Designed miniproteins, single chains. Designs and how they scored, part 89

Each design is a single chain, and the fold is of that chain. pLDDT is the mean over its residues in the fold that is shown.

## One batch from the design tools (miniprotein)

Design m3304
Fold by ESMFold2-Fast:
Structure m3304 (fold): chain A 118 residues (1-118)
Amino acid sequence: MVQQSGGGTVKAGGSLTLTATAPSDISELLGVSWLRQQPGQGGRAIASVSSKGSGYAEEVKGRFTVSFDAAKKTGYLHMNNLKVEDTATYEFLVAGVSEKTGIAVLAFGPGVQVTVVA
């Protein structure tokens, strides 16, 4: 199971780092993505990193940075200059290879809540 941490309440203009660790039965990480579900909206990818590089949704460019530590199988979302509209549940998505089957798999985290107050 994907483990996530680092959510909470922060003032506008503040920073948070979200952390997620892939399951131990994933032998190879192919890519990681952070999905954001805002109140009243569907979930969507806002940041991703793979061997092809990193990508960001327009509204988070320059404020959010995605990284991962392949040896620890841990992904990070560094969120700076947070806005009230960044209030959302943030889910971690791992694309990887199953150690048991050798087949490509997707694993989702449980989500962490981020609340930004004025």
Scores: mean pLDDT 80

Design m3305
Fold by ESMFold2-Fast:
Structure m3305 (fold): chain A 79 residues (1-79)
Amino acid sequence: SEAEEALERARELVEEAERALKEGRYEEARELAREALRLALEALRLGGDAARATGLALRGIGLQAEAAIKAGWPLEEAL
């Protein structure tokens, strides 16, 4: 389903964002985490697994915030 495809892609993007963050690629980590959040929320809208979608969305938010803090960006613009 479209919801399952969105969940799988969001998971992949979270993993990529975590790698980028560990490597100091904060701008890339933020963009990957933002896209992961978007897809997780889309999966929720499409009636996908709410627990999986919520977990991925929260990780996407957290990774955006961490990237912003480490890069010295304003948190208000991290999401």
Scores: mean pLDDT 86

Design m3306
Fold by ESMFold2-Fast:
Structure m3306 (fold): chain A 56 residues (1-56)
Amino acid sequence: SLEEEIDKLEEEFIKLAEKISPTVAQAARRDIEEGRKRFSPEELLENLKRAIEYLK
């Protein structure tokens, strides 16, 4: 489901951010929180995919 895909990408995004630094990980968690408030689920999914691409 879309929700399951979002949860999986959130987990992946945070794990990638943690590998860079604790500061980046905190920023990632804030971005997710804000995204959930501001975006539709479909928009959030696309934004998470882009964020993961930037951190890779």
Scores: mean pLDDT 83

Design m3307
Fold by ESMFold2-Fast:
Structure m3307 (fold): chain A 68 residues (1-68)
Amino acid sequence: SSEEITEEIRRVTLRYGSKIDEALANDPAKRQEAMQRLAELYQKAVKENTQEAVDEFEKEAEKILEEA
C-alpha cells in the first residue's frame, strides 16, 4: 500500500540521516547541506510513492553519505 511505501521512505530517511549526522558531526556546514539534500530527496520519494522511488532514494542517500 502507499502507506507501506511511505513507511519505507521514512525508515530510509532515519537510517541515512543518523549515518550522515555521525559522519559529519564535526562539520556542521556540510552536515546541514547533506541534511537539506536528504530532505529534498525524501520529498521527491514521498510524492512519487512507488517502490522504484524508494530504491532511487536509497541510492541517492548512499551517494550523500559517501561524499561525507
Scores: mean pLDDT 86

Design m3308
Fold by ESMFold2-Fast:
Structure m3308 (fold): chain A 107 residues (1-107)
Amino acid sequence: AEAAAKGAEGGAEAARAGAEAARAGDARGGAVGAGTGAGLAGLAAGVGRVGGAPEEAVRGAEEGAREAGEAAARAQEAAAAGDAEGAAEAAEEAAEAARRAAEEARA
């Protein structure tokens, strides 16, 4: 469970870095950070499942990863529209979802 939780925490850090880039005017950086965060959260959930983590923890981590993926898609839409503020908000949502996935992985 610890390895999966650390992976999802890394995802939250990547998404936060994306949000900071978007606040500096780099909407594309926001989308990339959010996408990286969602990908890491998803991988972490997969590691938990393969490693035999409790089903409850795996389901919670998978749900958090799914929400991070949805937020990453919104960040990409905002970046495509040139909306740096929207990309930052979506990247922050991805970071929160990845953080939640990490907490669930430890449960």
Scores: mean pLDDT 83

Design m3309
Fold by ESMFold2-Fast:
Structure m3309 (fold): chain A 64 residues (1-64)
Amino acid sequence: MEIDEDEVELALHIMKASVLSLAPKTKESLEEMAEAYEKAAELSKDPEEKEEYEKKAEELRKEL
């Protein structure tokens, strides 16, 4: 069974963002979460998921 490498990378970036969301909100953690969601958006094949991740990244960038 072939595993989609993009789906694995997407999952890893979403996991990173989720873990960082549990940490205290510092400038560094917000930047890392924004980057993780930006990567998730790039890897997302679903337009709705892509828009959702882009929106989350933008909201985090506004907090900086």
Scores: mean pLDDT 76

Design m3310
Fold by ESMFold2-Fast:
Formats: structure tokens, C-alpha cells, sequence
Structure m3310 (fold): chain A 60 residues (1-60)
């Protein structure tokens, strides 16, 4: 599925993917993503949803 993400969204997704490749647990990756979203005040509710959906899709 083809989607264009903003650089801020893509950065969080790239970091989550890197953690998965390093052997982090799904719970640890989701906790990291949640913390990054909370720190990034410029994210809309739609962008937050997109990040969680893409991370869950890649972990499953």
C-alpha cells in the first residue's frame, strides 16, 4: 500500500523499524512510539493514528 508521510512521521516510523531490527520487543517498540508521539507537539490526531497503524502493521 502506497502512502506519502510527512518527514516527522517517517522519522518515527524509521526509528521504530530500526528498534525491531535490533531485536526490541513489540511492547518496547510501541512504548517508544507512544513517547515520541507525546514529545512531537506538531503531530495531528490523524498523523498519530497513521503512525500507530503503520507500526502495528509492521510488527504483526
Amino acid sequence: EYKKFKPEVQEILNKAALLKRKGASDEEIMEFVEKEIKKTKSLTEEEKKEIFEEVEKNLS
Scores: mean pLDDT 76

Design m3311
Fold by ESMFold2-Fast:
Structure m3311 (fold): chain A 100 residues (1-100)
Amino acid sequence: LVSKLVSLYSGYAIRSVGSETEAELYEKKAKELEEKAEELKKQAEEAEKKDKEKGKKLKEEAEELEKKAKELREKAKEAREEAERAKKEAEKLKKEVDEL
């Protein structure tokens, strides 16, 4: 029995699932920040009509949240790419075991 090949396959399978879960968490947090940024932008537009300084501050806060959301979207993309690579390696190992 090829216990080493089974361990390698299990390792890649676990990495694939872990990276997918990580990507989903980053995507969820990015969405929450994007929604909050939209709310702040609407508040900034309304505030700017009566208080330009208050409107500018709210706009800057919204831009900061959009920047954080973009960073989380990039991390989610990297995690999904890692999950896909791990899945492909697991598929290759399974094919090699099936050919033995």
Scores: mean pLDDT 81

Design m3312
Fold by ESMFold2-Fast:
Structure m3312 (fold): chain A 58 residues (1-58)
Amino acid sequence: MSPLQKAVAELRLADPTLSQREIAERLGVSVAAVSRALRELETDEGKRALHDEIAARE
């Protein structure tokens, strides 16, 4: 997955209450970019990559 998608996923895993605006501010990107990354993470490939990331964090 892209570096942006990974960064968004990591921030959401660390704090699932973070809004898209807060993630955008932390990463220095637009809210639209964060929304797009989250949408891509909801695909089958994005979900698989996220599960691999969680497994690596154990």
Scores: mean pLDDT 71

Design m3313
Fold by ESMFold2-Fast:
Structure m3313 (fold): chain A 68 residues (1-68)
Amino acid sequence: GFKEDLRRRAEEQAEWLREQGFEELAEELLKKVEEALRTIDDPAELFQTVAELMEEAVRRAKELKEEE
C-alpha cells in the first residue's frame, strides 16, 4: 500500500546512509518516518512529511561525507 511504499523508500534511503557509514542518521530517519506513518493518516500530508525527512537526512549525510 501507499504507506508501505513510503516506508520502503525511506528504508532504501537509510540503507544508502548505512552504506556511507551513517548508521545513526539512518536509524533516526527510519524512526521519524515510522512516527509519521503512525501519526499522519492523510496520504498527501504523509507524503510531504516523509519527503522532508528524507531531504533533511540526505543534506546531513552530504555534509558529514565532506568531513571524510
Scores: mean pLDDT 80

Design m3314
Fold by ESMFold2-Fast:
Structure m3314 (fold): chain A 56 residues (1-56)
Amino acid sequence: SELDDKLLTNIERTLKENNVPEDRAKEILERAKEAIEREDVPTLTALALELIGDLF
């Protein structure tokens, strides 16, 4: 969906802007894609926490 595309684009942008390593960024994006396709809110929440950990 359009919302899913925007979410993935924002995640990718955030990872690039915060200099997250390419291999880690790909891992996060793949997991986010799978969670979005499954509408898996707990997994999306876990990924948000992992992203916060990578940024701080």
Scores: mean pLDDT 73

Design m3316
Fold by ESMFold2-Fast:
Structure m3316 (fold): chain A 88 residues (1-88)
Amino acid sequence: NSKDQALNYLNLGQEAFEKDDIVETLENFGKALELYPSEDIKNFAGGLILKHQNDNDNAKKIFQKIVENSSDPTIKSLAEKELEEINE
């Protein structure tokens, strides 16, 4: 379904972000939002953009809200991973 495809693109985008490939990251997030425009997906993508801009305080706040408020275990897991990396 479109949600599962969008979550696959989120995973690909997060993997690209870990490799410092911001262009591939944004392309994958664009595909995820095109397939399934959810607030959690938008917020996750926004958090990674802030992290790329070195705004770790605002990125952390966004990822914490996703972990606290999202009912989707996949999106929560992705946000938890980003929080762990910021809190190193």
Scores: mean pLDDT 81

Design m3317
Fold by ESMFold2-Fast:
Structure m3317 (fold): chain A 91 residues (1-91)
Amino acid sequence: SLEEAIKLAEELIEKASGPVRQAAEGVLDTLKKAKEAIEKGDKETALRYLIQATFLVGVLIVEAHFSGDEEAVKLAKELLKKINEIYDKIL
């Protein structure tokens, strides 16, 4: 669910530092914007933010690999899985 994706992004922010934390903060902001669009009934805007969040999670995974943060890599991959599950329900 979107709530589970937001929770994973918040957990990443708590556990990570530096560029990994900054990337996770960008993901969280975008997921919150997707949630606001869903609450307003704007499915098109919600889908655009979910696509943007998917791209930003890709950046997050790269930053986590570069930092050697294995836990952040694991959480970022779970976050990507949760975002993909949201697509399957909306499309």
Scores: mean pLDDT 85

Design m3318
Fold by ESMFold2-Fast:
Structure m3318 (fold): chain A 80 residues (1-80)
Amino acid sequence: MLEELARELIELHAKLAGKEVPEEEKKKAIESLLEAAKKLGKVEEATELLKKAVEEFPKVVEEAKANPEELTEEARKLLE
């Protein structure tokens, strides 16, 4: 499910950055992504991309150990 994968990715990035994202911000980000994917007819493609991002997250964690500040900015970009 697109919403569930998007939420999981946001939470994984927030947890790694040592931050908590308010539920309202999560809902807005997830809803915007879902609406954009539906409008473009790309729900399946977006779901596959998010699933791959979640699966590759352990590699992101290793990179974050070298530069945590960049990971924090990446998480922030997902919420904008």
Scores: mean pLDDT 71

Design m3319
Fold by ESMFold2-Fast:
Structure m3319 (fold): chain A 66 residues (1-66)
Amino acid sequence: SLEEVKEQVRDFFRALGIELSDEDIERLAEAVLKAKDPEKVFTAVLIGYYAGLSKEEILALAEKMA
């Protein structure tokens, strides 16, 4: 469900020390829910995080991979 995906997104970013707005969580959760491969979205977040991208750049990368 959307609520379960929102919780997963929130927990994932919290583990990385990144605080997301409710609007960012909802937008990304919608993208993940529509994605053919949700793992690809989370992989993109990790790549961006380890590459030293900003929060905004990481979110943009995740949405592109969804």
Scores: mean pLDDT 82

Design m3320
Fold by ESMFold2-Fast:
Structure m3320 (fold): chain A 57 residues (1-57)
Amino acid sequence: MEEEVRKKIRELLLKEAKKRGFTDEKEIDEIADAILEESLKIASLEQILESLEEVEK
């Protein structure tokens, strides 16, 4: 469950990064990892997923 939630969060972060004009896949991966780690300091995986799903809508 946790691994699947984390994977889904990463996919949404990669999509958002590409939408913002990031084209370097390595840079996108580093940004996605950094955002996830920072977000985990203040929210649970489930809360992060909900926030990202709201943005995708």
Scores: mean pLDDT 72

Design m3321
Fold by ESMFold2-Fast:
Structure m3321 (fold): chain A 60 residues (1-60)
Amino acid sequence: MSPEELEKKIEELEREALRAYLEGDYDTAIALMEELKKLRPEKAAQYDRGIAALRALKAA
């Protein structure tokens, strides 16, 4: 995947994750963040914190 294609895919997945979060669909938001983590392993710690926060919101 070219760097340009990768950036477009990341932006699309980030928009979808935000939409799922705003709709209260935490399962979908978590799944999309897991995909973002696979595409950007250097940001894994940031995504892991986000996923943990979403799991906590789902449990509340």
Scores: mean pLDDT 82

Design m3322
Fold by ESMFold2-Fast:
Structure m3322 (fold): chain A 109 residues (1-109)
Amino acid sequence: DELIEKLKDKDPRVRALAAWELGNLGYDKKAVEPLIEVLLNDKDPRVRAMAAIALGRIGSKEAIEPLLEVLKDPSAAEEVRRAAAFALLSILTDKEEREKVKELLEKVL
C-alpha cells in the first residue's frame, strides 16, 4: 500500500501526512498495525500524534492498548499523550473507561 510505505519516509512531514490520510480512509484495517508501530516508535512526536489521531479515526479496538500505554507514559510528549487520549475517547464506549481516560487527559491539557 502506497500510504503505508510513506509511513517509513525519511521526511517526517511525509510520514505525518501519510498517517493523516490513512486515518481519513477510516475503513482500512491493514493500516492499524503500521500506525501502531509509528505511534510507539517514530522519533518525531508530531508523526506519533498523527498516528494516534489516525487510529482514533479508524476506531479499531486493537489500538486501545497501545494508546493507553502512550497516555500513561509520562516520558511521552504531551501532544502525543493528548492525541492518544482523544483517540481513546473516539474508540471507547464504556462510561468507566472514558472517565479514566479523561482523568489522564487532565495531566496533559
Scores: mean pLDDT 84

Design m3323
Fold by ESMFold2-Fast:
Structure m3323 (fold): chain A 66 residues (1-66)
Amino acid sequence: MSEEQREAVIEALVEREGLSREQAEAIVRTLEERGEVDVDALARELGLSPERVARAVARAIEVLTA
């Protein structure tokens, strides 16, 4: 993704989903490097609920496809 898109996603995850910058960066990196997210595995890694990760991923995709 472009740098502008990456910044927009991180900002949306931090401000609208209440994630830390570290958590938002991890989600964005996973999407960039793997193209898909194992929600349960990422939730365990980041100390979030699977529901929170699923919402964050949906928000990231929404920002990227807008």
Scores: mean pLDDT 79

Design m3324
Fold by ESMFold2-Fast:
Structure m3324 (fold): chain A 98 residues (1-98)
Amino acid sequence: SREEVMREATTVLLGWGAALAAAEGDEEKAKELIREMKEAGASDEEIARALVSGLGTLLSLGVPKEKVKEAAEILAKAARELGLEKAAEALEEIAKEL
């Protein structure tokens, strides 16, 4: 329970960091943070949720839709390269809607 809560909190923070890095065009940092989530034991579905939440946070803070779309595309590519098919699919859908 506590271990799961701490893992979820870490995944959320890393997901927000990855979304921000991607919005800044830092593809290598975005991929690094996604890898850290995977290495911490987060599932593909947990990673998908964290990254989508990160993108939603950027939108709510007034980051332009164009930049959030570019971030979603960067995150989708990184997720695919890391074998995270569910995360990649969710991020590709978000990019299409923006």
Scores: mean pLDDT 86

Design m3325
Fold by ESMFold2-Fast:
Structure m3325 (fold): chain A 93 residues (1-93)
Amino acid sequence: MEEAKKYEEEIKKDPNNATAYVKLGKVYLERDEYGKALEYIQKALELDPNLAEAYYVIGELFKKLGNEESAKVYYQKAIELDPNLEKAKELLK
């Protein structure tokens, strides 16, 4: 949770660091602040539309909302973009 400041500092150093936006989105998802999580993930995808981790976090958001079908769609997209993203593979199969 204190990690939010760390990723905010990374963004200040490099505003185009898409990965830092994904990590910040994940922190807000863990807080159940879905609106902020989605805002940061959308910013990450604006910077890098092929960022597999961003799609994985969207999948986790839908899973938390009880929408397993939407969650699987985003996990599949994450694996398609990065076949080595094992955590998404475990959730898909």
Scores: mean pLDDT 79

Design m3326
Fold by ESMFold2-Fast:
Structure m3326 (fold): chain A 87 residues (1-87)
Amino acid sequence: DPVPSEEEFQKAVESAKKYAEELVKQAKEAGVDQSTIDKLKKEIEEELKKLEEVFKKDPNNVKAIQEEEDELMAKLMELADLVERAK
């Protein structure tokens, strides 16, 4: 797979952050427990930090970047599922 550019990577990280913020807002509006929201928000923030750190160390390490992207996506999906179940 092609190595993502720094611009492409930063845009993806920004999009993930905005999506997480929107999911947090939707979870609060749907009545999801605040402690559950806070826990997942923290886990998502930790995964975002790991992803940025891996990219900063070696942007050509596609495998490590993909592994961290998969972990981040799993946490985002977990929060999205909580929103859907609360509706």
Scores: mean pLDDT 81

Design m3327
Fold by ESMFold2-Fast:
Structure m3327 (fold): chain A 77 residues (1-77)
Amino acid sequence: SQAQALGDAAYQALVEAGVDPETARQMGQQVAQIAATQGQSAALRWLEDWLVDELGVPPERAGAIVQKTRDLAQQAI
């Protein structure tokens, strides 16, 4: 499913960015759930907000992680 592909992509992008694998897994699952219920745009906006607000990632870096997530998900479909 597109939602699951987006969640898996988020997990990979987060791990590559240095996020703990356990945290990355939980966030990937959350992204998949939001994508399934509210769509891809809502899931990616949530991920960007979470990176900035909860992890303290600079906005430019958060944007790069979200873009990587989008690119990886596109490759999976």
Scores: mean pLDDT 86

Design m3328
Fold by ESMFold2-Fast:
Structure m3328 (fold): chain A 82 residues (1-82)
Amino acid sequence: MEEDLKSEDPDVQARAYIEKGKELIKEGKYEEAIELYEKAIELSTDPKIQAEALANKALAYEKLGKYDKALELAKKANELLA
């Protein structure tokens, strides 16, 4: 991730990726949503935003039937808020 991206308020950009990911979930595009949530996690240093992205990523994996990975990501989200 380039430093130039941080000058554009990375937390706002990360939340925008989470919002777009939620739209993809509604469309059944779970793998594409996961990609956007990963970008949000990489972009933000705010534990609350990272936790939200991880929780939504876990939901996407659950919808794909990948329950073990969903549980792992949900635990990581909870640890960031502890």
Scores: mean pLDDT 81

Design m3329
Fold by ESMFold2-Fast:
Structure m3329 (fold): chain A 66 residues (1-66)
Amino acid sequence: SNSETARLAYAISRQEAVRAAEAGDLATAEEYIRAMERALRSLGVPEEEIERWVREVREAVERAAA
């Protein structure tokens, strides 16, 4: 289902963005976040939910980069 696909896209994008941040590659982390945003929008995820998930991934990236 689109819901299951969206949750998987979120999980993978979060993991990859965090890995990039841990390696000091914030540009690549941002690219994963933007790719996730495009994928979620393509799957019909509401904008409010996309904004929440983007914020959660950005917070995880910030923690990993610290």
Scores: mean pLDDT 88

Design m3330
Fold by ESMFold2-Fast:
Structure m3330 (fold): chain A 63 residues (1-63)
Amino acid sequence: SNREKLLKLIGEILRIIGEIFDLEYKLKHDKSLSKEEKEEIKKKIKELEEKRKKLMEEMKKIE
């Protein structure tokens, strides 16, 4: 059903939002991170943001 699809997408989006928040928090507050580690985390955040965008677009299509 559309409701089941929507709930699954919402769950995946919320999980991704949590992962982005944790990574951004680490970037902002972990002063021990090397330049290379910061770049890797920034890259991961961009990948997660892109995935979140695609899932949100899928969610809109089932409404």
Scores: mean pLDDT 85

Design m3331
Fold by ESMFold2-Fast:
Structure m3331 (fold): chain A 62 residues (1-62)
Amino acid sequence: SALAEVVRELRAEGVPEALIRVLAEEIQGKELSREQLEQLKRAVLEAKDAEEARARVKEVLA
C-alpha cells in the first residue's frame, strides 16, 4: 500500500520509530490520497520529536 511505502521511506531516512508510530496512530481508519500521504511524510520528516510530529500530522488532517 502507499502507506507501507511511506513508512519504508521514513525508516530509510532514519526517522525514529516513535515518530512513525505517531503517524500510524493518527491515520488509523482514514482513507488517504497519495497527495495527503506525501504531506504527512513531509510533516513527520520535519518534526524534531513525537510531540511535534503529532501536532504537524493533526494539522495536515484537519
Scores: mean pLDDT 81

Design m3332
Fold by ESMFold2-Fast:
Structure m3332 (fold): chain A 57 residues (1-57)
Amino acid sequence: LPERVREAVEAGDREKAIELGRESLGDPEVTREVAEAVEDDPELSEALLRALREAGL
């Protein structure tokens, strides 16, 4: 899942990234893996947070 979120953000498919991110918020294990996957990439982390914020999350 973290890799799929990363691919969606890098591809500019924010709708897909938001959907996958929303799914991860319902699962604490997946949420942790997503957070760890973007930890080493601050620009990707900011892009993901911006996409989630635009979705009202």
Scores: mean pLDDT 64

Design m3333
Fold by ESMFold2-Fast:
Structure m3333 (fold): chain A 88 residues (1-88)
Amino acid sequence: MPELLTPEQRKEVAEILREAAEKSRKLGDEDFAETLERMAKIVEEKPLHGGVVLLALSTLLVTARSQGREDVAKILEEARDKVAELLA
């Protein structure tokens, strides 16, 4: 597997993150949605490792659970799993 995301992988990861952001907004959570949109923009514009994206999503997942936001945590877990599958 490449250590850095390819341009194609960056586009697909950014789309996964934006979809998670939209789902978070539909649940009324603007803060997680805004964070996910910022991550999507960074992924599109910067060379980075897929592991960095997975770590960031795992950190957000822990944060959502610590706040009792299991609805948001489920969205974050689905996004993380989709990114992990894309990079496999």
Scores: mean pLDDT 83

Design m3334
Fold by ESMFold2-Fast:
Structure m3334 (fold): chain A 63 residues (1-63)
Amino acid sequence: LTPTERAILKALRDNGELTARELAEKLKKSVGTVRRHLRRLEKKGLVERRGRYYRLSEKGLKY
């Protein structure tokens, strides 16, 4: 995982669920950058999307 992807997983672990905008604010990144990494993490099965919110999957929780 890239440093940004690791930071996303940590933020979701610490906060439960967050929107892409909330992640961008916490990580001081653009929303576009965060959405790109979230899509990759979702394809890896590490995060799940519910509406506008993202959370760790069972696999992501064990990471």
Scores: mean pLDDT 87

Design m3336
Fold by ESMFold2-Fast:
Structure m3336 (fold): chain A 71 residues (1-71)
Amino acid sequence: EKEKLEKAQEELVKEALEALKKGDEKLIEILLKAIAYKGALAGTSSVEKTPEFEKAAEEVEKRLKEIIEKL
């Protein structure tokens, strides 16, 4: 469901902003890219696939599923 995916993306963005407060700027950039890639616009966006990005994308997918299950 599109609405659940959008809410899950918003929740992940909040998590990325919490990481920003802790000073992990590089992890935030990777997380935001992974959220965009796995979110509603993933099929229309091109992103550079690095090992860090792929790992972040897997974590984002797991987290999206967890958030959607709670909604």
Scores: mean pLDDT 61

Design m3337
Fold by ESMFold2-Fast:
Structure m3337 (fold): chain A 65 residues (1-65)
Amino acid sequence: GSMKEELRKLILRLIGLKLRKIGLELDLEWFELSEEERKKVEEEIKELEKEIEELEKKIEKLEKE
């Protein structure tokens, strides 16, 4: 496969992770969550932020080739 196919797959995955993060941020804004539920959502957002950062770095490296 070409480098463009790998980039496309990574970009689509990045979009998916960003959409999931937006969904969780909306849950915090629009729904009345318990303290325990709020903490779980905040922890999921932090994990997604790490995955997004790692994917963005991988995409940047591939774009520089």
Scores: mean pLDDT 83

Design m3339
Fold by ESMFold2-Fast:
Structure m3339 (fold): chain A 75 residues (1-75)
Amino acid sequence: SFEELVEAEIATIENPAEAEAARRAAEVLLEALKAGEPVTAAFARALEVALAEPELSESQAHRITERIADAYQAA
């Protein structure tokens, strides 16, 4: 499932701030998709959550969002 693939991906993230950001971004993505939002809008919301994390660089936020996107496409 998407949730299982995302949890597996988060488990490979060594940095705890990045792992927490990935978890929050994935949660927002899943909630938006369950609410019937378009995939593009759901991913935009997930990216906003990652970018809002003060301990992440912009580059780290984009990388985390891409990892979540890859997990979603694999599901």
Scores: mean pLDDT 79

Design m3340
Fold by ESMFold2-Fast:
Structure m3340 (fold): chain A 67 residues (1-67)
Amino acid sequence: DELEREILLALGHMYAALAKLMKKRGAPLEEVIELLEKAAELHREAGDEEAAEEFEKEAERLREEAE
């Protein structure tokens, strides 16, 4: 089911792109974190552990900033 993997990766990319756009526009950190977490989740489901880890680290940095 390569098609399922492709869809998961595409959705993950969309969430990541949206997160970056929202961050640039000054959206609430909680919204940006949620989008990054969703991107990481989708990439992990697709087997892209490296991308998932990167997005999780970005979300963690934003949580630290919000503190």
Scores: mean pLDDT 84

